# Designed miniproteins, single chains, continued (4): the designs that were tried, part 10

Each design is a single chain, and the fold is of that chain. pLDDT is the mean over its residues in the fold that is shown.

## One batch from the design tools (miniprotein)

Design m12314
Fold by ESMFold2-Fast:
Structure m12314 (fold): chain A 74 residues (1-74)
Amino acid sequence: SAAEELVEKIPEEKLEELAEKAIEELEQALAQLDTLPAELQGPLRETYERMKAAKSNREKLIIALEFQAAGVAA
């Protein structure tokens, strides 16, 4: 996927920083969940849970980027 290709180009030392930032951005979005379209609320919660469950920073970033791409496509 495009998300996997993008994450492969990121240096390993940046993966932790970017994964942490992506989680923080999702937490901020969850704090404002009621301001989002109803169709995004479920996917946002699911994405946050998947990112927290992911075992690697690469996996966390792929999940975040795939969610962002789906949101732009909607």
Scores: mean pLDDT 74

Design m12315
Fold by ESMFold2-Fast:
Structure m12315 (fold): chain A 99 residues (1-99)
Amino acid sequence: MKLTEEERKKLIEELKSPDPEVQLNALTKLRAADEVPDEFLPLLGEALKSPHPEVQFAAAMVLARHADDPRVLPLLREATKSPHPLVQEIARAALRYAE
């Protein structure tokens, strides 16, 4: 589903929220989107480094869903360096199918 300008603005605010539940809801919507706008790429990079493992996993799943987009590949490569085994596996699996 294509994100409207209003939806993009709201998602940016939600991804910057200190509340992991708010961040997870935003990541779920972004995962279902048809595309990841450039402005979300640095926010996904920060989510991969979140102190909350569930946020890191959700960010990795968003990137895996959009692995067809070459702009996403550098973030997937960074996710393979995650200290969390599940995040590493999600990223490696996505890169295997994209490459």
Scores: mean pLDDT 81

Design m12316
Fold by ESMFold2-Fast:
Structure m12316 (fold): chain A 68 residues (1-68)
Amino acid sequence: MPTVGQRFAANVERLGELQAKDPNNPLAKEAARLLDEFIRASREGASEEELERIVDETERLLDEMEAQ
């Protein structure tokens, strides 16, 4: 199973690819906000459960962007 840090890194890469394909997708801004939230939460020592929640939410938005 990938770690939350590895999943975060994958989310950063996916967002970059999706933004390159459709720079006007409104979900890109929300996904970027969640990536910033992960960095902040991780820096502040948030629980693994909270980091997992942010990563899951980010992945759902990226999946929605990819489905469009």
Scores: mean pLDDT 83

Design m12317
Fold by ESMFold2-Fast:
Structure m12317 (fold): chain A 95 residues (1-95)
Amino acid sequence: MLSTAEVQENIDKVIKRLAKEKAEEMGKVLPHVPMETLFQIELGRVYDSVLDLLQKASPEKRQEALELLRQAAEAYKQGDIDKAVELLQQVLDMS
């Protein structure tokens, strides 16, 4: 079982991974925009979506989102990056 600090650290890594994947997809449409610029834009969007959901969601939705984030952190720690990203995307889809 991960500590709260380890959950936060691993969630930060999952957010960065999802932002990178979204930036790579945007790069296919905007090939002349620097990848670092696309990454920073997508990173901000993912962070804003997660924070907005956690601040504005009902108690029930917030609990569901926090449990999915915990599962994403554990999946990332175990090396299952694809599962971690899918779980984070489920949180974003709740918004």
Scores: mean pLDDT 83

Design m12318
Fold by ESMFold2-Fast:
Formats: structure tokens, sequence, C-alpha cells
Structure m12318 (fold): chain A 81 residues (1-81)
């Protein structure tokens, strides 16, 4: 289930931000976006995942971290293979 996968990833990024800092969570968000693109997840679902992950990181590390994580995710999702 994509929703369960996206929520799980969001919780993992929030935990990473709390335990290892915002920079680690931002780097991980890029990797998640890249992985979802590689798995063939469509653009609309990738955008929904980006919103969930940004919200979770924001709750853990603040709005600046949320925006950086959102951008990193979308950059990963747009990266060339």
Amino acid sequence: DFEDLARGAARALARLAREQGAEKAVAAAYGVGRSLRAMGVDEARREEAAELMARAVGEAAGEEAAERARRAFLEGAAAEP
C-alpha cells in the first residue's frame, strides 16, 4: 500500500531529524524521492509523499527543515537515472 509506505518513510525521516539532525533527514528525503521515481510511482503520488515527509520533518525540526526536505525529495524524484 503506497499510503503505508509513504507514512512509514515520513516517520523514519522525522526520527532521523530528531536523532541525527535535519541535514541527515534532508539527504534521506532526496534518496526517498529518487527511489520512488525509480519504482515508477506517478507524479501525483510522489507529490503527496513529498507533502507528508515535509510535514513530518517540520514537526521534528521546524519549517526550514520541512522546506529543505520537500525540495530535496522533489529534486531526487526529478534526477536523471
Scores: mean pLDDT 82

Design m12319
Fold by ESMFold2-Fast:
Structure m12319 (fold): chain A 81 residues (1-81)
Amino acid sequence: LTKPGERAYDLKVVARFKSEQAGTEAGYKVAEAVGSPSFSLAKDGVLELIFRGLGESKVKTALEILKKLAEEILSLEITEE
């Protein structure tokens, strides 16, 4: 069954982590759970991910993964494009 009114999102996620390793591991965990982003860059503890057409259920999954990593995150910015 298709979910009535499920929205697809174009999202940009920019997260700054306490360490480069934490940022890289977060990127892999998100990609494993919701699929590869259209763009991914991890450099100097900053993780930038761009998703195109990501379904609402997968958006929630990505946010839950980032929430579990909140203690390693210095700043998190999520924008809908």
Scores: mean pLDDT 76

Design m12320
Fold by ESMFold2-Fast:
Order: C-alpha cells, then sequence, then structure tokens
Structure m12320 (fold): chain A 64 residues (1-64)
C-alpha cells in the first residue's frame, strides 16, 4: 500500500539521518499503529516527517 511504502521510505530516511535506533523504531511503530485506524493520516504524517528530515539535512549542508 502507499502507507507501507511511505513508512519504508521514512525508516530509510531516518537511518540516513542517523536518528537513534530506539527513536526510529518508536516513531515507525506509532505510525504503523495509526495506519490501522487512519491510513491516510499515517501517510500524511510519514511524508511530513520525511520532509522535516530532508530540510534539516539541507540546512546542515547549506548553513554549516
Amino acid sequence: SAVDKALLELDLAMRNAKVPAAQREAEIAQLQELSKQDPEQAFVQAVKRIEELAVEDLKRIVLG
């Protein structure tokens, strides 16, 4: 499903950003639980988190 793909991409993005394993696993688990009740909202939250990680990475590259 779209949400499953988004969660996989989020896990990979968090690994690349070196988010601590415990935090990564907890965040993914929360979104997996949300996806059982509201998959659309879980998808939106996963995408938003991926965007936040990408912005933080870009800031680090551009601003030092």
Scores: mean pLDDT 86

Design m12321
Fold by ESMFold2-Fast:
Structure m12321 (fold): chain A 61 residues (1-61)
Amino acid sequence: MSTEEVSELGARVWEALRDVEPERRAETVNRVSSALAKGLSKEEVVESVPEEVRERVREAL
């Protein structure tokens, strides 16, 4: 996955979490971007985030 695609998906997750606490929002986006940059699948990325935000991350990806 290209750095550009990772940045775009990270931005989508950021918007999907706009009503989540800023600290958790930033942590989740950083985790998603890092996992995507490592070549993990979208499914593996969703499983790597806390359960409370998994559905929102899945919908954003």
Scores: mean pLDDT 79

Design m12322
Fold by ESMFold2-Fast:
Structure m12322 (fold): chain A 104 residues (1-104)
Amino acid sequence: EAEKLIEEGKKAFKEGNYEEAIRLYQEALDIQPDYVEALRNLAEAYGKLGNYAQKYHFLGEAKYREGDIKEAIDFFEEAVKLDPKDTRSRANMAALNLELYDRK
C-alpha cells in the first residue's frame, strides 16, 4: 500500500536516513505514480543529500501533477542547468511546452 510506504519513508527521513526515505518514496511512486506527496518528499530527501538536480526534477513532477505547468517547466529548467545530461527533465520540458502551445 502506497500510504504505508510514505509513512515508513517519513520515519526514515526524520531519523536522517535520506537514502532509505528515497527508496521507500520511490516504491510508493511505483504503486501510485501521481502521488504528489511522495514526489515532494523525494525532492526534499534529494535536497538533504545535496542532489539539487534530482530535487528540482521531482518538484517539477509534483507541480505538473498539481496542474501548475509553468512552474513545472521552471523547475525542470533548473534541473537541466544543474545536470545537462538529465534527458528526463529535458523531455518533460519539451512535452509541457507543446501542451501549453496546444492550449492556445
Scores: mean pLDDT 83

Design m12323
Fold by ESMFold2-Fast:
Structure m12323 (fold): chain A 79 residues (1-79)
Amino acid sequence: AAEAIKEMLEGALEAAEQSDNPDVKAMVPALREGYEAAKNGDVDKAIEAFEKAASLAKNPDVQKGLKEGIEKLREIAKK
């Protein structure tokens, strides 16, 4: 479960770090917190960090993507 969450957050963090978008850059610390939590198997903290990142996003498409990611994380956490 934590491995799949780690993969998703790793991809999101890499994409965010390569972005020149200020909204995406503002999310990097929260995404990094989520990635570290996922590495330690703390799924609840990883979901919380992802929700924090979503709250910082001003772009509706970015918010939608993060919301879909959070739903997937919750599905993985249930198993």
Scores: mean pLDDT 73

Design m12324
Fold by ESMFold2-Fast:
Structure m12324 (fold): chain A 102 residues (1-102)
Amino acid sequence: SKKREEVIKILQETIDKLREIAARASPEAQDFLDELIKGLELAIDYIKNSTKPDEEVLKDVLGFLEQLRALAERRVAETGDPYVAEALKILDEAIKKIKEIL
């Protein structure tokens, strides 16, 4: 579907941005960012393979992204890591764009 393709594109662009941040981040921030990237890759696989209606799939994906955002926000609160803070902003932008498609 066109909506699924648009969301996959946003998620792929988000992964690319997170990889750029990870490349210049500390080792500890790299490990955390790699976990976020893995989560986004799982979300893309879910969109590609789910037989559910588009609105249900994209709502499930939004819920999952909000969970990833909450993990990043907690990590920023605990560590003050500037690279995780950059990642949090990138996740916020992705979530906003996906909400506009729904």
Scores: mean pLDDT 90

Design m12325
Fold by ESMFold2-Fast:
Structure m12325 (fold): chain A 60 residues (1-60)
Amino acid sequence: MTDEEAIKGAEGALKAAEEAKSRAQALAARHGAMDVIRLTKNEEAIKLAEEAIKKAEEKL
């Protein structure tokens, strides 16, 4: 995963977490964010993904 792909993935996961209306949507957003963290070393992408996980967990 490139740094640019990781940042875009993390931004997408954060948006999905913010827009999640169901438990299933929140779980999907959390999974996407966790995958970004596992596949990247980019600090900005990791911070965005961690924020996405936090927002998703607030809805679980």
Scores: mean pLDDT 81

Design m12326
Fold by ESMFold2-Fast:
Structure m12326 (fold): chain A 80 residues (1-80)
Amino acid sequence: SLREETREALEEAKRAVKEAKESGYDPALLEEAEKKLDEAERLLDAAVAAGELSPREAVELGSEITALRMWVFVAKKEVE
């Protein structure tokens, strides 16, 4: 289901962010984290459109994606 795919993509994004964090802001790993977050957001939007997520679940997952994106954004600014 798109619900499960969204959750799996978010877990992949979390792992990518963790790897980037542990690398001391490796630019390639930060880019990989962004790509994983983009995929999670794409799947979240699709799951919402398909009616597979409650409004509460959509807000919860979206908030987590936003928080991870903010971390990546700040990390990228600190290396440049």
Scores: mean pLDDT 84

Design m12327
Fold by ESMFold2-Fast:
Structure m12327 (fold): chain A 78 residues (1-78)
Amino acid sequence: MTVDEFGQWLNQQLARLRQLPASELGTFRDDFQAQMEKQLASWTQQNVDPRDLTLAQMLYIAALTEADLIERQARKAL
């Protein structure tokens, strides 16, 4: 997986989060976070360009922040 493919995958998962009922968001977010962390750990163990790894880490932080915002917005919509 390239960093660009990772970014596209993150956007797809965030779009799915926006369609979920609030009751399912926490479980999906936890699974999503675990998958992201596993991918980052895999890249850290490989000979990945430090710039690509830094970009991937920034995308991870941005995705977690957006997931938290989606969860908060869904709770208000109930």
Scores: mean pLDDT 80

Design m12328
Fold by ESMFold2-Fast:
Structure m12328 (fold): chain A 61 residues (1-61)
Amino acid sequence: AAREALEAGKFEEAVKLYEQEVAANPDDPEAWRLLGEAYGELGKTNQAVAWFLRAVGLEVE
């Protein structure tokens, strides 16, 4: 599962699995936060920040 991939350090796989979860359940802010965390672990800071802001109900214009 996506959480297992994140815990195992498989951040690219975790991103892919959480993207699928977000697509299936777009109203899940926890999945957005976890997707942001996975992007952060990959060093993709801009993507990580964007997903974290979306998860807390804020968006950069």
Scores: mean pLDDT 73

Design m12329
Fold by ESMFold2-Fast:
Structure m12329 (fold): chain A 60 residues (1-60)
Amino acid sequence: AGEKQAKAVSAVNKALEAYLAGDRETADRYIDEAADIMGATPEQRENLRRAVEDEAERAK
């Protein structure tokens, strides 16, 4: 139970780390991977991207 959720969360964490390291291309790839795992709509994918950016901004 929640296996897809766990994989998506892992990908999101990798995206956040890449974003903080200044690797926007790698971050975007992990965001796309997480969205694909969850079967996300385009709207949900945008929300995910914004959440990752917000978390990175909070860390700065």
Scores: mean pLDDT 79

Design m12330
Fold by ESMFold2-Fast:
Structure m12330 (fold): chain A 72 residues (1-72)
Amino acid sequence: TEEARAAALAADEECSAACVGSDGTTLIVGPGSEPDKKTVVNVTTGEVKEVSKEEAADIAGKYCDRARLVSC
């Protein structure tokens, strides 16, 4: 969803984006090693990937029914 995409783009060191798909897959998006990078953690599988901001937003937008910033 567009909301999930926006939350992933807004994720930073203070606020992570928490995202849940219709299949129960949970993703956490946080800061990457560079300002234009994001870390995406698949809580269900344990996979951790560093991707661009745009890629993180696209992942959230495709797989997540909703996302929100957490720890804000």
Scores: mean pLDDT 71

Design m12331
Fold by ESMFold2-Fast:
Structure m12331 (fold): chain A 97 residues (1-97)
Amino acid sequence: MLVEELVAEFLAAPLPEEAKEAVRAFAEGDLESYQAALSRLPPELRPLVLQASQELAIIEMAERMIEQGVDVEAAEAIREESIAEFRRLLGELVELS
């Protein structure tokens, strides 16, 4: 799945282990571990990791809409925008790390 590829891209980046733990936990649906990892992040990185995780959720939603044939053109546009924003946030996290 595209989300798995983006998670792998995030985990390969030169980021603090806590950021990687947060995104991995989020992808696995482990909200308790996600919240714990977020709480251990530096304050400057926390909102960026939260936003990146939200973009992953939007991408997953858009992919489900495309699979179901619901508002496919709009879902494809949302998916493209969220992938671009996820990668922008990843670049910003790398610069701040």
Scores: mean pLDDT 87

Design m12332
Fold by ESMFold2-Fast:
Structure m12332 (fold): chain A 95 residues (1-95)
Amino acid sequence: SEEQKEEIKKIIEELIDGYRRYLAVRADPSATPEQIAAAERELLDLTNKAIAKISKLTGLSFEEAMRIISLAFDLVRQGKSTEEIIEEVLKKIEE
């Protein structure tokens, strides 16, 4: 549904933003081990919540939801925009 797509977009946007924050902390040579650990914990929490929410909204298994999130992270590392990543994720969910 359109409402389901909108909710998925929000989940993926929050996840991508969290992953970009994590990557920025890791790339910062002034980042402390405590700051890196905090960023890792935040990303893990966001990832687990995204897996659970996508699984519930789509009926996909946790393993399938995890693959979709892995795709989103791969696309972030490839330098894709948030908009492009959302489009690819939605396409994959609709398959």
Scores: mean pLDDT 88

Design m12333
Fold by ESMFold2-Fast:
Order: sequence, then C-alpha cells, then structure tokens
Structure m12333 (fold): chain A 93 residues (1-93)
Amino acid sequence: MEQQKKFLEALEKAIKENPRVSPEVEELMLKIARIYAEKGDFEGAVELIGSLAAAALSPDPETQQRLYDDAIALAKERGDEEAVELIKKFREL
C-alpha cells in the first residue's frame, strides 16, 4: 500500500531524529505497523505505536514499564496476539 509505505518512511525518519529510541524499538514499531496495515487497521497501528514511543521516550524506567504494559493491554483488547507476543519478547531482552 502507498499509504503504508509513506507511514513507515515517516516513522523511520522520526525515530532517527530521536536518539532515545533504540534500533530494537524501531524494529518492534515497524513490525506492529505492518501487522495492523495488513489487516487495514491503521488507527490501531497509530495507537499502539504511540504507546511504544511514549514508553521508549519516558524519562524513568518505572513509567516506561507501565507504558509497555499499557501497550500489551491495548493489543490484547484488540485481539492482536501477534503484537502481544512481539512486545513481550522485546521486554524479555
């Protein structure tokens, strides 16, 4: 999708401009964006990626963990088991 490509390009540029967002977070965000884009749920992609970005840019570890927990809860509510597994694996690293 042309819209998907533009979305992913914009996300990559934004991440490169933010030194606090690691390559692992970038990879996770792109995988989630692709999952939601494949099913046509761009709003779900934006919501979940926003939560992950907030977590990655959080100034303290406790807030960061709470935001990751929120992202997992959002993915579960939407029935996105694949996204839940990706976020869980990322947290185990």
Scores: mean pLDDT 69

Design m12334
Fold by ESMFold2-Fast:
Structure m12334 (fold): chain A 68 residues (1-68)
Amino acid sequence: KEQEYVNRVIGLTLRAIGAILEKDFEAARKDVQTLRELADEAESEGLHDVAEWARKQAERLEKMIEEA
């Protein structure tokens, strides 16, 4: 189950980066929101490391959106 969360975080992060590069900030913000929801879900499952990582990815993406 942890590997499923890891794969989903990677996929969402890459998709969001692609959206930011294309200046599709609506799509990027949706992916950031999904990452935050995924982090909360992972934390509720006791997967604290992957939850923290997902939150850090979401924070990085939000900064990229703001600075773009």
Scores: mean pLDDT 83

Design m12335
Fold by ESMFold2-Fast:
Structure m12335 (fold): chain A 109 residues (1-109)
Amino acid sequence: SELLAEAERLASLAREGMAKVLAGTATPEEVLAMMEAVVRLGELTRRLGGVLSPELERFVEEARLLAMAAETPLGAQGALDYAKENAETLARQADALADLTLATARAAL
């Protein structure tokens, strides 16, 4: 399934990005790519008829705002600093969203 392949790719991008944030090795560009992947996971879940919890809806909206901020060099550094300070919470939310999107995409087969 093309949609499952997209879900798997986006889940991998989000998880890889969070792993680098947790390790303290993430670049601003990698944080932007990770936040964009989170936004696209949320959009894909909704498109497939999945339901986001209020917590995951807030996480997707926060990721969208961080991705927008990261379009400038100063905003990109701020987004990286925020991601580092909130790494454990963001990692748990990214895993939960990725699992939901993958389960929703598999159910759509």
Scores: mean pLDDT 86

Design m12336
Fold by ESMFold2-Fast:
Structure m12336 (fold): chain A 56 residues (1-56)
Amino acid sequence: STELEIARLQAVKTVLQSSKYFYSKYEKDADKKAAEIAKLNAELAEIDAQIAALKK
């Protein structure tokens, strides 16, 4: 169902946000930190777009 898929995507989003926090706090290489956070931000944007499309 649409509601179950939204809940699943929100759970994935929570995991990605936790990964972003981990890199923000524990990655000491500034270039690697920036690259990993940028990748996670792009993935979060894709999840947000999917949730928005399902909520229409």
Scores: mean pLDDT 87

Design m12337
Fold by ESMFold2-Fast:
Structure m12337 (fold): chain A 90 residues (1-90)
Amino acid sequence: MEELKEEALELLREAARLAREAAETSKDPEAMKQVAEGAERAAELLEEGEIELALEVAEKTATLAENLNEEASKKVAELLREAAELLRKA
């Protein structure tokens, strides 16, 4: 199950990176920054071994990203949802 955690962590870090980049050109930079912070927080919790909390934060952050009408936010939401599915299996 360590492999699922490592894969989820990589997805959360990639989501955070993309959200940070997207915030610079976003129509709603504050919401996109919140998405980046959520992904970063989920990754931090996962590194601390808090799988259930990481899952909860990832799901909430994915919902926030899905509510943004931007191409970058759709990709970020996809990564966050994929990470959440892996965490449910871990």
Scores: mean pLDDT 84

Design m12338
Fold by ESMFold2-Fast:
Structure m12338 (fold): chain A 80 residues (1-80)
Amino acid sequence: SSADEIIEGLREASTLDLSKEETIELLEIATDVLKKLYPEKAEEIEKVYEEIVERLEKGELSPSEALEEFARRVEEIVEE
């Protein structure tokens, strides 16, 4: 599915030593696409995005950890 491709892309990106700013931009793009693919889950996906970005901004997650955690949580939300 398109969601599986996005989730895998986020996991690959976690290996690229992205900056915090690049990570937030990638998470924003992924969130927007995922919300369009799963409009019934858009609020839950948005909440995950907000929580991950807040933790990244507070230094509680590295960029790599933020991408991995977002990918994991969104995968759980979109799996049937």
Scores: mean pLDDT 86

Design m12339
Fold by ESMFold2-Fast:
Structure m12339 (fold): chain A 109 residues (1-109)
Amino acid sequence: MEEVEKKIRELLEELRELLEELKTAPEEEIKEILDRILELLDEILKLIKEEIPSKELLDELLELLDELLEILMEKLKQTKDKDLILYLIGEILRIIGYQFEIELLKKKG
């Protein structure tokens, strides 16, 4: 339990660093950085499903997902690239799915 929570905390710090990188990213780099964030979120979710961490860590992850959505919505407002718009909409929906899954896990733990 404590070991899994430590790993999740380390991944949450990496997620924070990637969110800061994404905020300042030029349009051409958004997909690459977001793909890295999504891979990291998949790893975090896998760990959470194996061993449900403290409510505090789940709340922290939900807060970071809210921040990610805010960043993506801002990027969506700034772009006119149809391919990037479609990609961002798809990934926004995926992130909302992650939030829903985490909220369900909070009720189960």
Scores: mean pLDDT 85

Design m12340
Fold by ESMFold2-Fast:
Structure m12340 (fold): chain A 60 residues (1-60)
Amino acid sequence: DEEAERFAKADAKVDELLAAHPDMTPEQRLAARQVVLHHIMTEGRLPSLEEILAEVEKLL
């Protein structure tokens, strides 16, 4: 299931971000997951941790 694979990749990337930034709030975590999914669906790629943080900062 291609959709399940995309969600698995997004969740893995968010886990990587959380390992580097363990003090993230639940709201920041949800925003980060949305950013990663958006990049996979629109750009066909995984964003860097720096890209995720910059976009989460703009959303919150």
Scores: mean pLDDT 78

Design m12341
Fold by ESMFold2-Fast:
Structure m12341 (fold): chain A 84 residues (1-84)
Amino acid sequence: DPELEKKLEEIQKLMDELQEALKEGDIEKALELLKKLIKKLEELKEYLKEHPDALPPEVRAKLLEQLEGAIEQAKKLEEELKEK
């Protein structure tokens, strides 16, 4: 699935950039990247809901659960970083 692969690549790139910004202590950049990451994770979640045939049912269910957890963790980190 080319669209699924593209979304996963965009998420991976944002995660890599976020890790680097956090390592450098660039809180402003980390917040911008985190906002973009949350949006891309939510877009992937909606894509999987709209395209149930993109993955085997068991793989799709696991990925959706992981995405929901990742979105919650990302939002919590965003709130924590805004206080710094």
Scores: mean pLDDT 82

Design m12342
Fold by ESMFold2-Fast:
Structure m12342 (fold): chain A 96 residues (1-96)
Amino acid sequence: SSIEKLKEELKEAKSQSKNPKVKKTLSEIIDIIENYENGKISDKETVDKLSELESELAKLGRELKKTNPEEAKKIFEVLVSISVLIINLIVKIRSE
């Protein structure tokens, strides 16, 4: 599934990062996605929490762009995948 691929991408990005703030933010995103898959949180709560963490991860990516452009690139690729999930959840909420 697309969610399984996203979780693998997030876990790979986390394992390759040496930045503790990036690792923490990615871990929190993974936890939110797993709670969503297990029915522990609502679609709306998932959108709200992921949007906050996406904003934080984007800030970290911008900060890293000058010092570690390869890690910044990987963060921005992961951010695109997170944005797609958020959009899909918003569409689902509006259809209910």
Scores: mean pLDDT 87

Design m12343
Fold by ESMFold2-Fast:
Structure m12343 (fold): chain A 62 residues (1-62)
Amino acid sequence: MIPSIEEAEELVKKYNIPLSGKQLVNAVKMAHDLGVPLATVLVQLAGVSEEKAKKVAEELGN
């Protein structure tokens, strides 16, 4: 569920997300700690579009 930094960097490039790999890993950890969907964290805190946030969450099995 929590990606490696390398895996997160690849997802950032694939979906053109305005985050670093480390920032994406931190967003996944925050979503787990708060018990909220990853897509919600990406939209609300990182300014990622809902469509891209959903695709990233699906790739990570959320």
Scores: mean pLDDT 78

Design m12344
Fold by ESMFold2-Fast:
Structure m12344 (fold): chain A 109 residues (1-109)
Amino acid sequence: MKVTVTVTRDPETGAARVTVTVTPDKSGTYKVKVRGSDGTEHEATVTGKAGEPVSTTFLANLRPGETVTFTVTVTDEDGNVYEVTLTLTVPPRPGGSSSVSGDLKLVKP
């Protein structure tokens, strides 16, 4: 199961938007939990189709140019828990964007 974390800063306000995109291996409902090393937390439930990306987006008070490690935990409808840890540098300038991708690994069957 693939995940991508994208941080985009608004060009006028500098506000950070975090988008977490999950590409599920099977159709179903997934609970997505995001925890940042900066203290950012977000939870959402997404319904996806196998091989089709589904996203959740939230605002975060990330510091420009800071390196943040995001732990993404995805729970499927059968209770299987998948996790990945991804590190990215927050865009130092308004209007900037950065993304990192990884594969979710089963941590609890």
Scores: mean pLDDT 85

Design m12345
Fold by ESMFold2-Fast:
Structure m12345 (fold): chain A 83 residues (1-83)
Amino acid sequence: MGFEVDAKRLVDSMSDNELEEHIKRLKEEGLELADTYPFAAAVRLMQLEAYAKVFKERGMDNLSKLAEEAAEEVRKKLQEAFK
């Protein structure tokens, strides 16, 4: 899947601080888009899930936790939007 390949490239090229800001941005975008453009929000969710997996595989525990929590918030918002 392209999201995991992209996540690996960005993790290799960005600092931990830049990655934290990127995860926060993806979460904000996913939450904002969930009601109006749920498919666009779902793409942000898939990106957050890909980052969480890559961070976990690389032992980046703090970033993995942030990405997992961000993915869960976007997932819950999307589930509410489909009611």
Scores: mean pLDDT 83

Design m12346
Fold by ESMFold2-Fast:
Parts: sequence; structure tokens; C-alpha cells
Structure m12346 (fold): chain A 81 residues (1-81)
Amino acid sequence: SEELEELRRKAEELRREAILYEASAGVYEIGAAVSELASKNPEFKEESEELKKKMEELKKKYEEEARRKEEEARRLEREAE
């Protein structure tokens, strides 16, 4: 039915969004690693440690959002059965 197709389409959109959030989290993880490397220079230590903390916080936020969207997608897929 059209209703089941709409549920599947919405689940697919949520899965695509989850992938993008996971990709963004990966970028922030790289940013945190680069910031940690920069913090080994005493002149940039404070700013680099602050940037690392912000990147780690963004990574966690984006990972949580990805998880939420994956869970919602799974619920919709089960409803479409």
C-alpha cells in the first residue's frame, strides 16, 4: 500500500540523515586529533585544548543524533512489516 511505501521512504531518509551525522562526527573526531597534536606546541596549548574539547563535544552530539535517527528508522521499518 501507499502508506507502507511512505513509511519505508521516511525510514530511508532517516537512515541517510544518520549516515551524514556519523560522517560529521568522524570529521569532528579528526578535528579533535589535529587539535591534540597542535596542543603539543606550548604557544598554542590553551587554544588547542579548548578546540579539542569543542570538537569532542560536537562528535558526541552528532553520534547521539545519528543513533536517534537509526532507532526511529528501525521503528518505522517494523511498522511497515
Scores: mean pLDDT 88

Design m12347
Fold by ESMFold2-Fast:
Structure m12347 (fold): chain A 97 residues (1-97)
Amino acid sequence: TPSAQQLYDQGLAAYKAGNYAEALRYLQEAIALDPNPSVGTLVLLGTSAEQLGNLDLAAAVADELRRRGDTSPDPIESALAYMAAEVLRRALEKKKK
């Protein structure tokens, strides 16, 4: 079975190719294997969902990024998670108008 890292790498490759649906699938499979995904994995998941118009999933990812900011003992990871959450939230807010 593929590792979470292998699925993440496939998701990243799909994202770079503009195939957001394939990226979303690989990233969701990666998270199913590793329930503590990196901030980078969450960013790719949230942005892929936002690009596909899956606003509920993108909003849930923004909330998870804020939770990671609140709970991370690493101040750099915390800051990156908060910034990513706010960027994603603002992108989603523009789609409501």
Scores: mean pLDDT 84

Design m12348
Fold by ESMFold2-Fast:
Structure m12348 (fold): chain A 68 residues (1-68)
Amino acid sequence: SSEHEELDRLEREYLVLAIEVARGREEARPRLDAVRAQLEARMSPEQLAGLDRAAELFRASVRAHLAA
């Protein structure tokens, strides 16, 4: 459905922006916050928890790569 495609797009955009901010791209933060707000309006608490775990995995990977 259109709603499913939009939600999938926002989730992927959120993860990409989370990686960009973790890399030090502070200019990505306002868009990250805007996308997060849209996801909070559309997702269940369980879906948000899953997304937060995925985002933390990517952030942890970036931090490990930068520390090497």
Scores: mean pLDDT 84

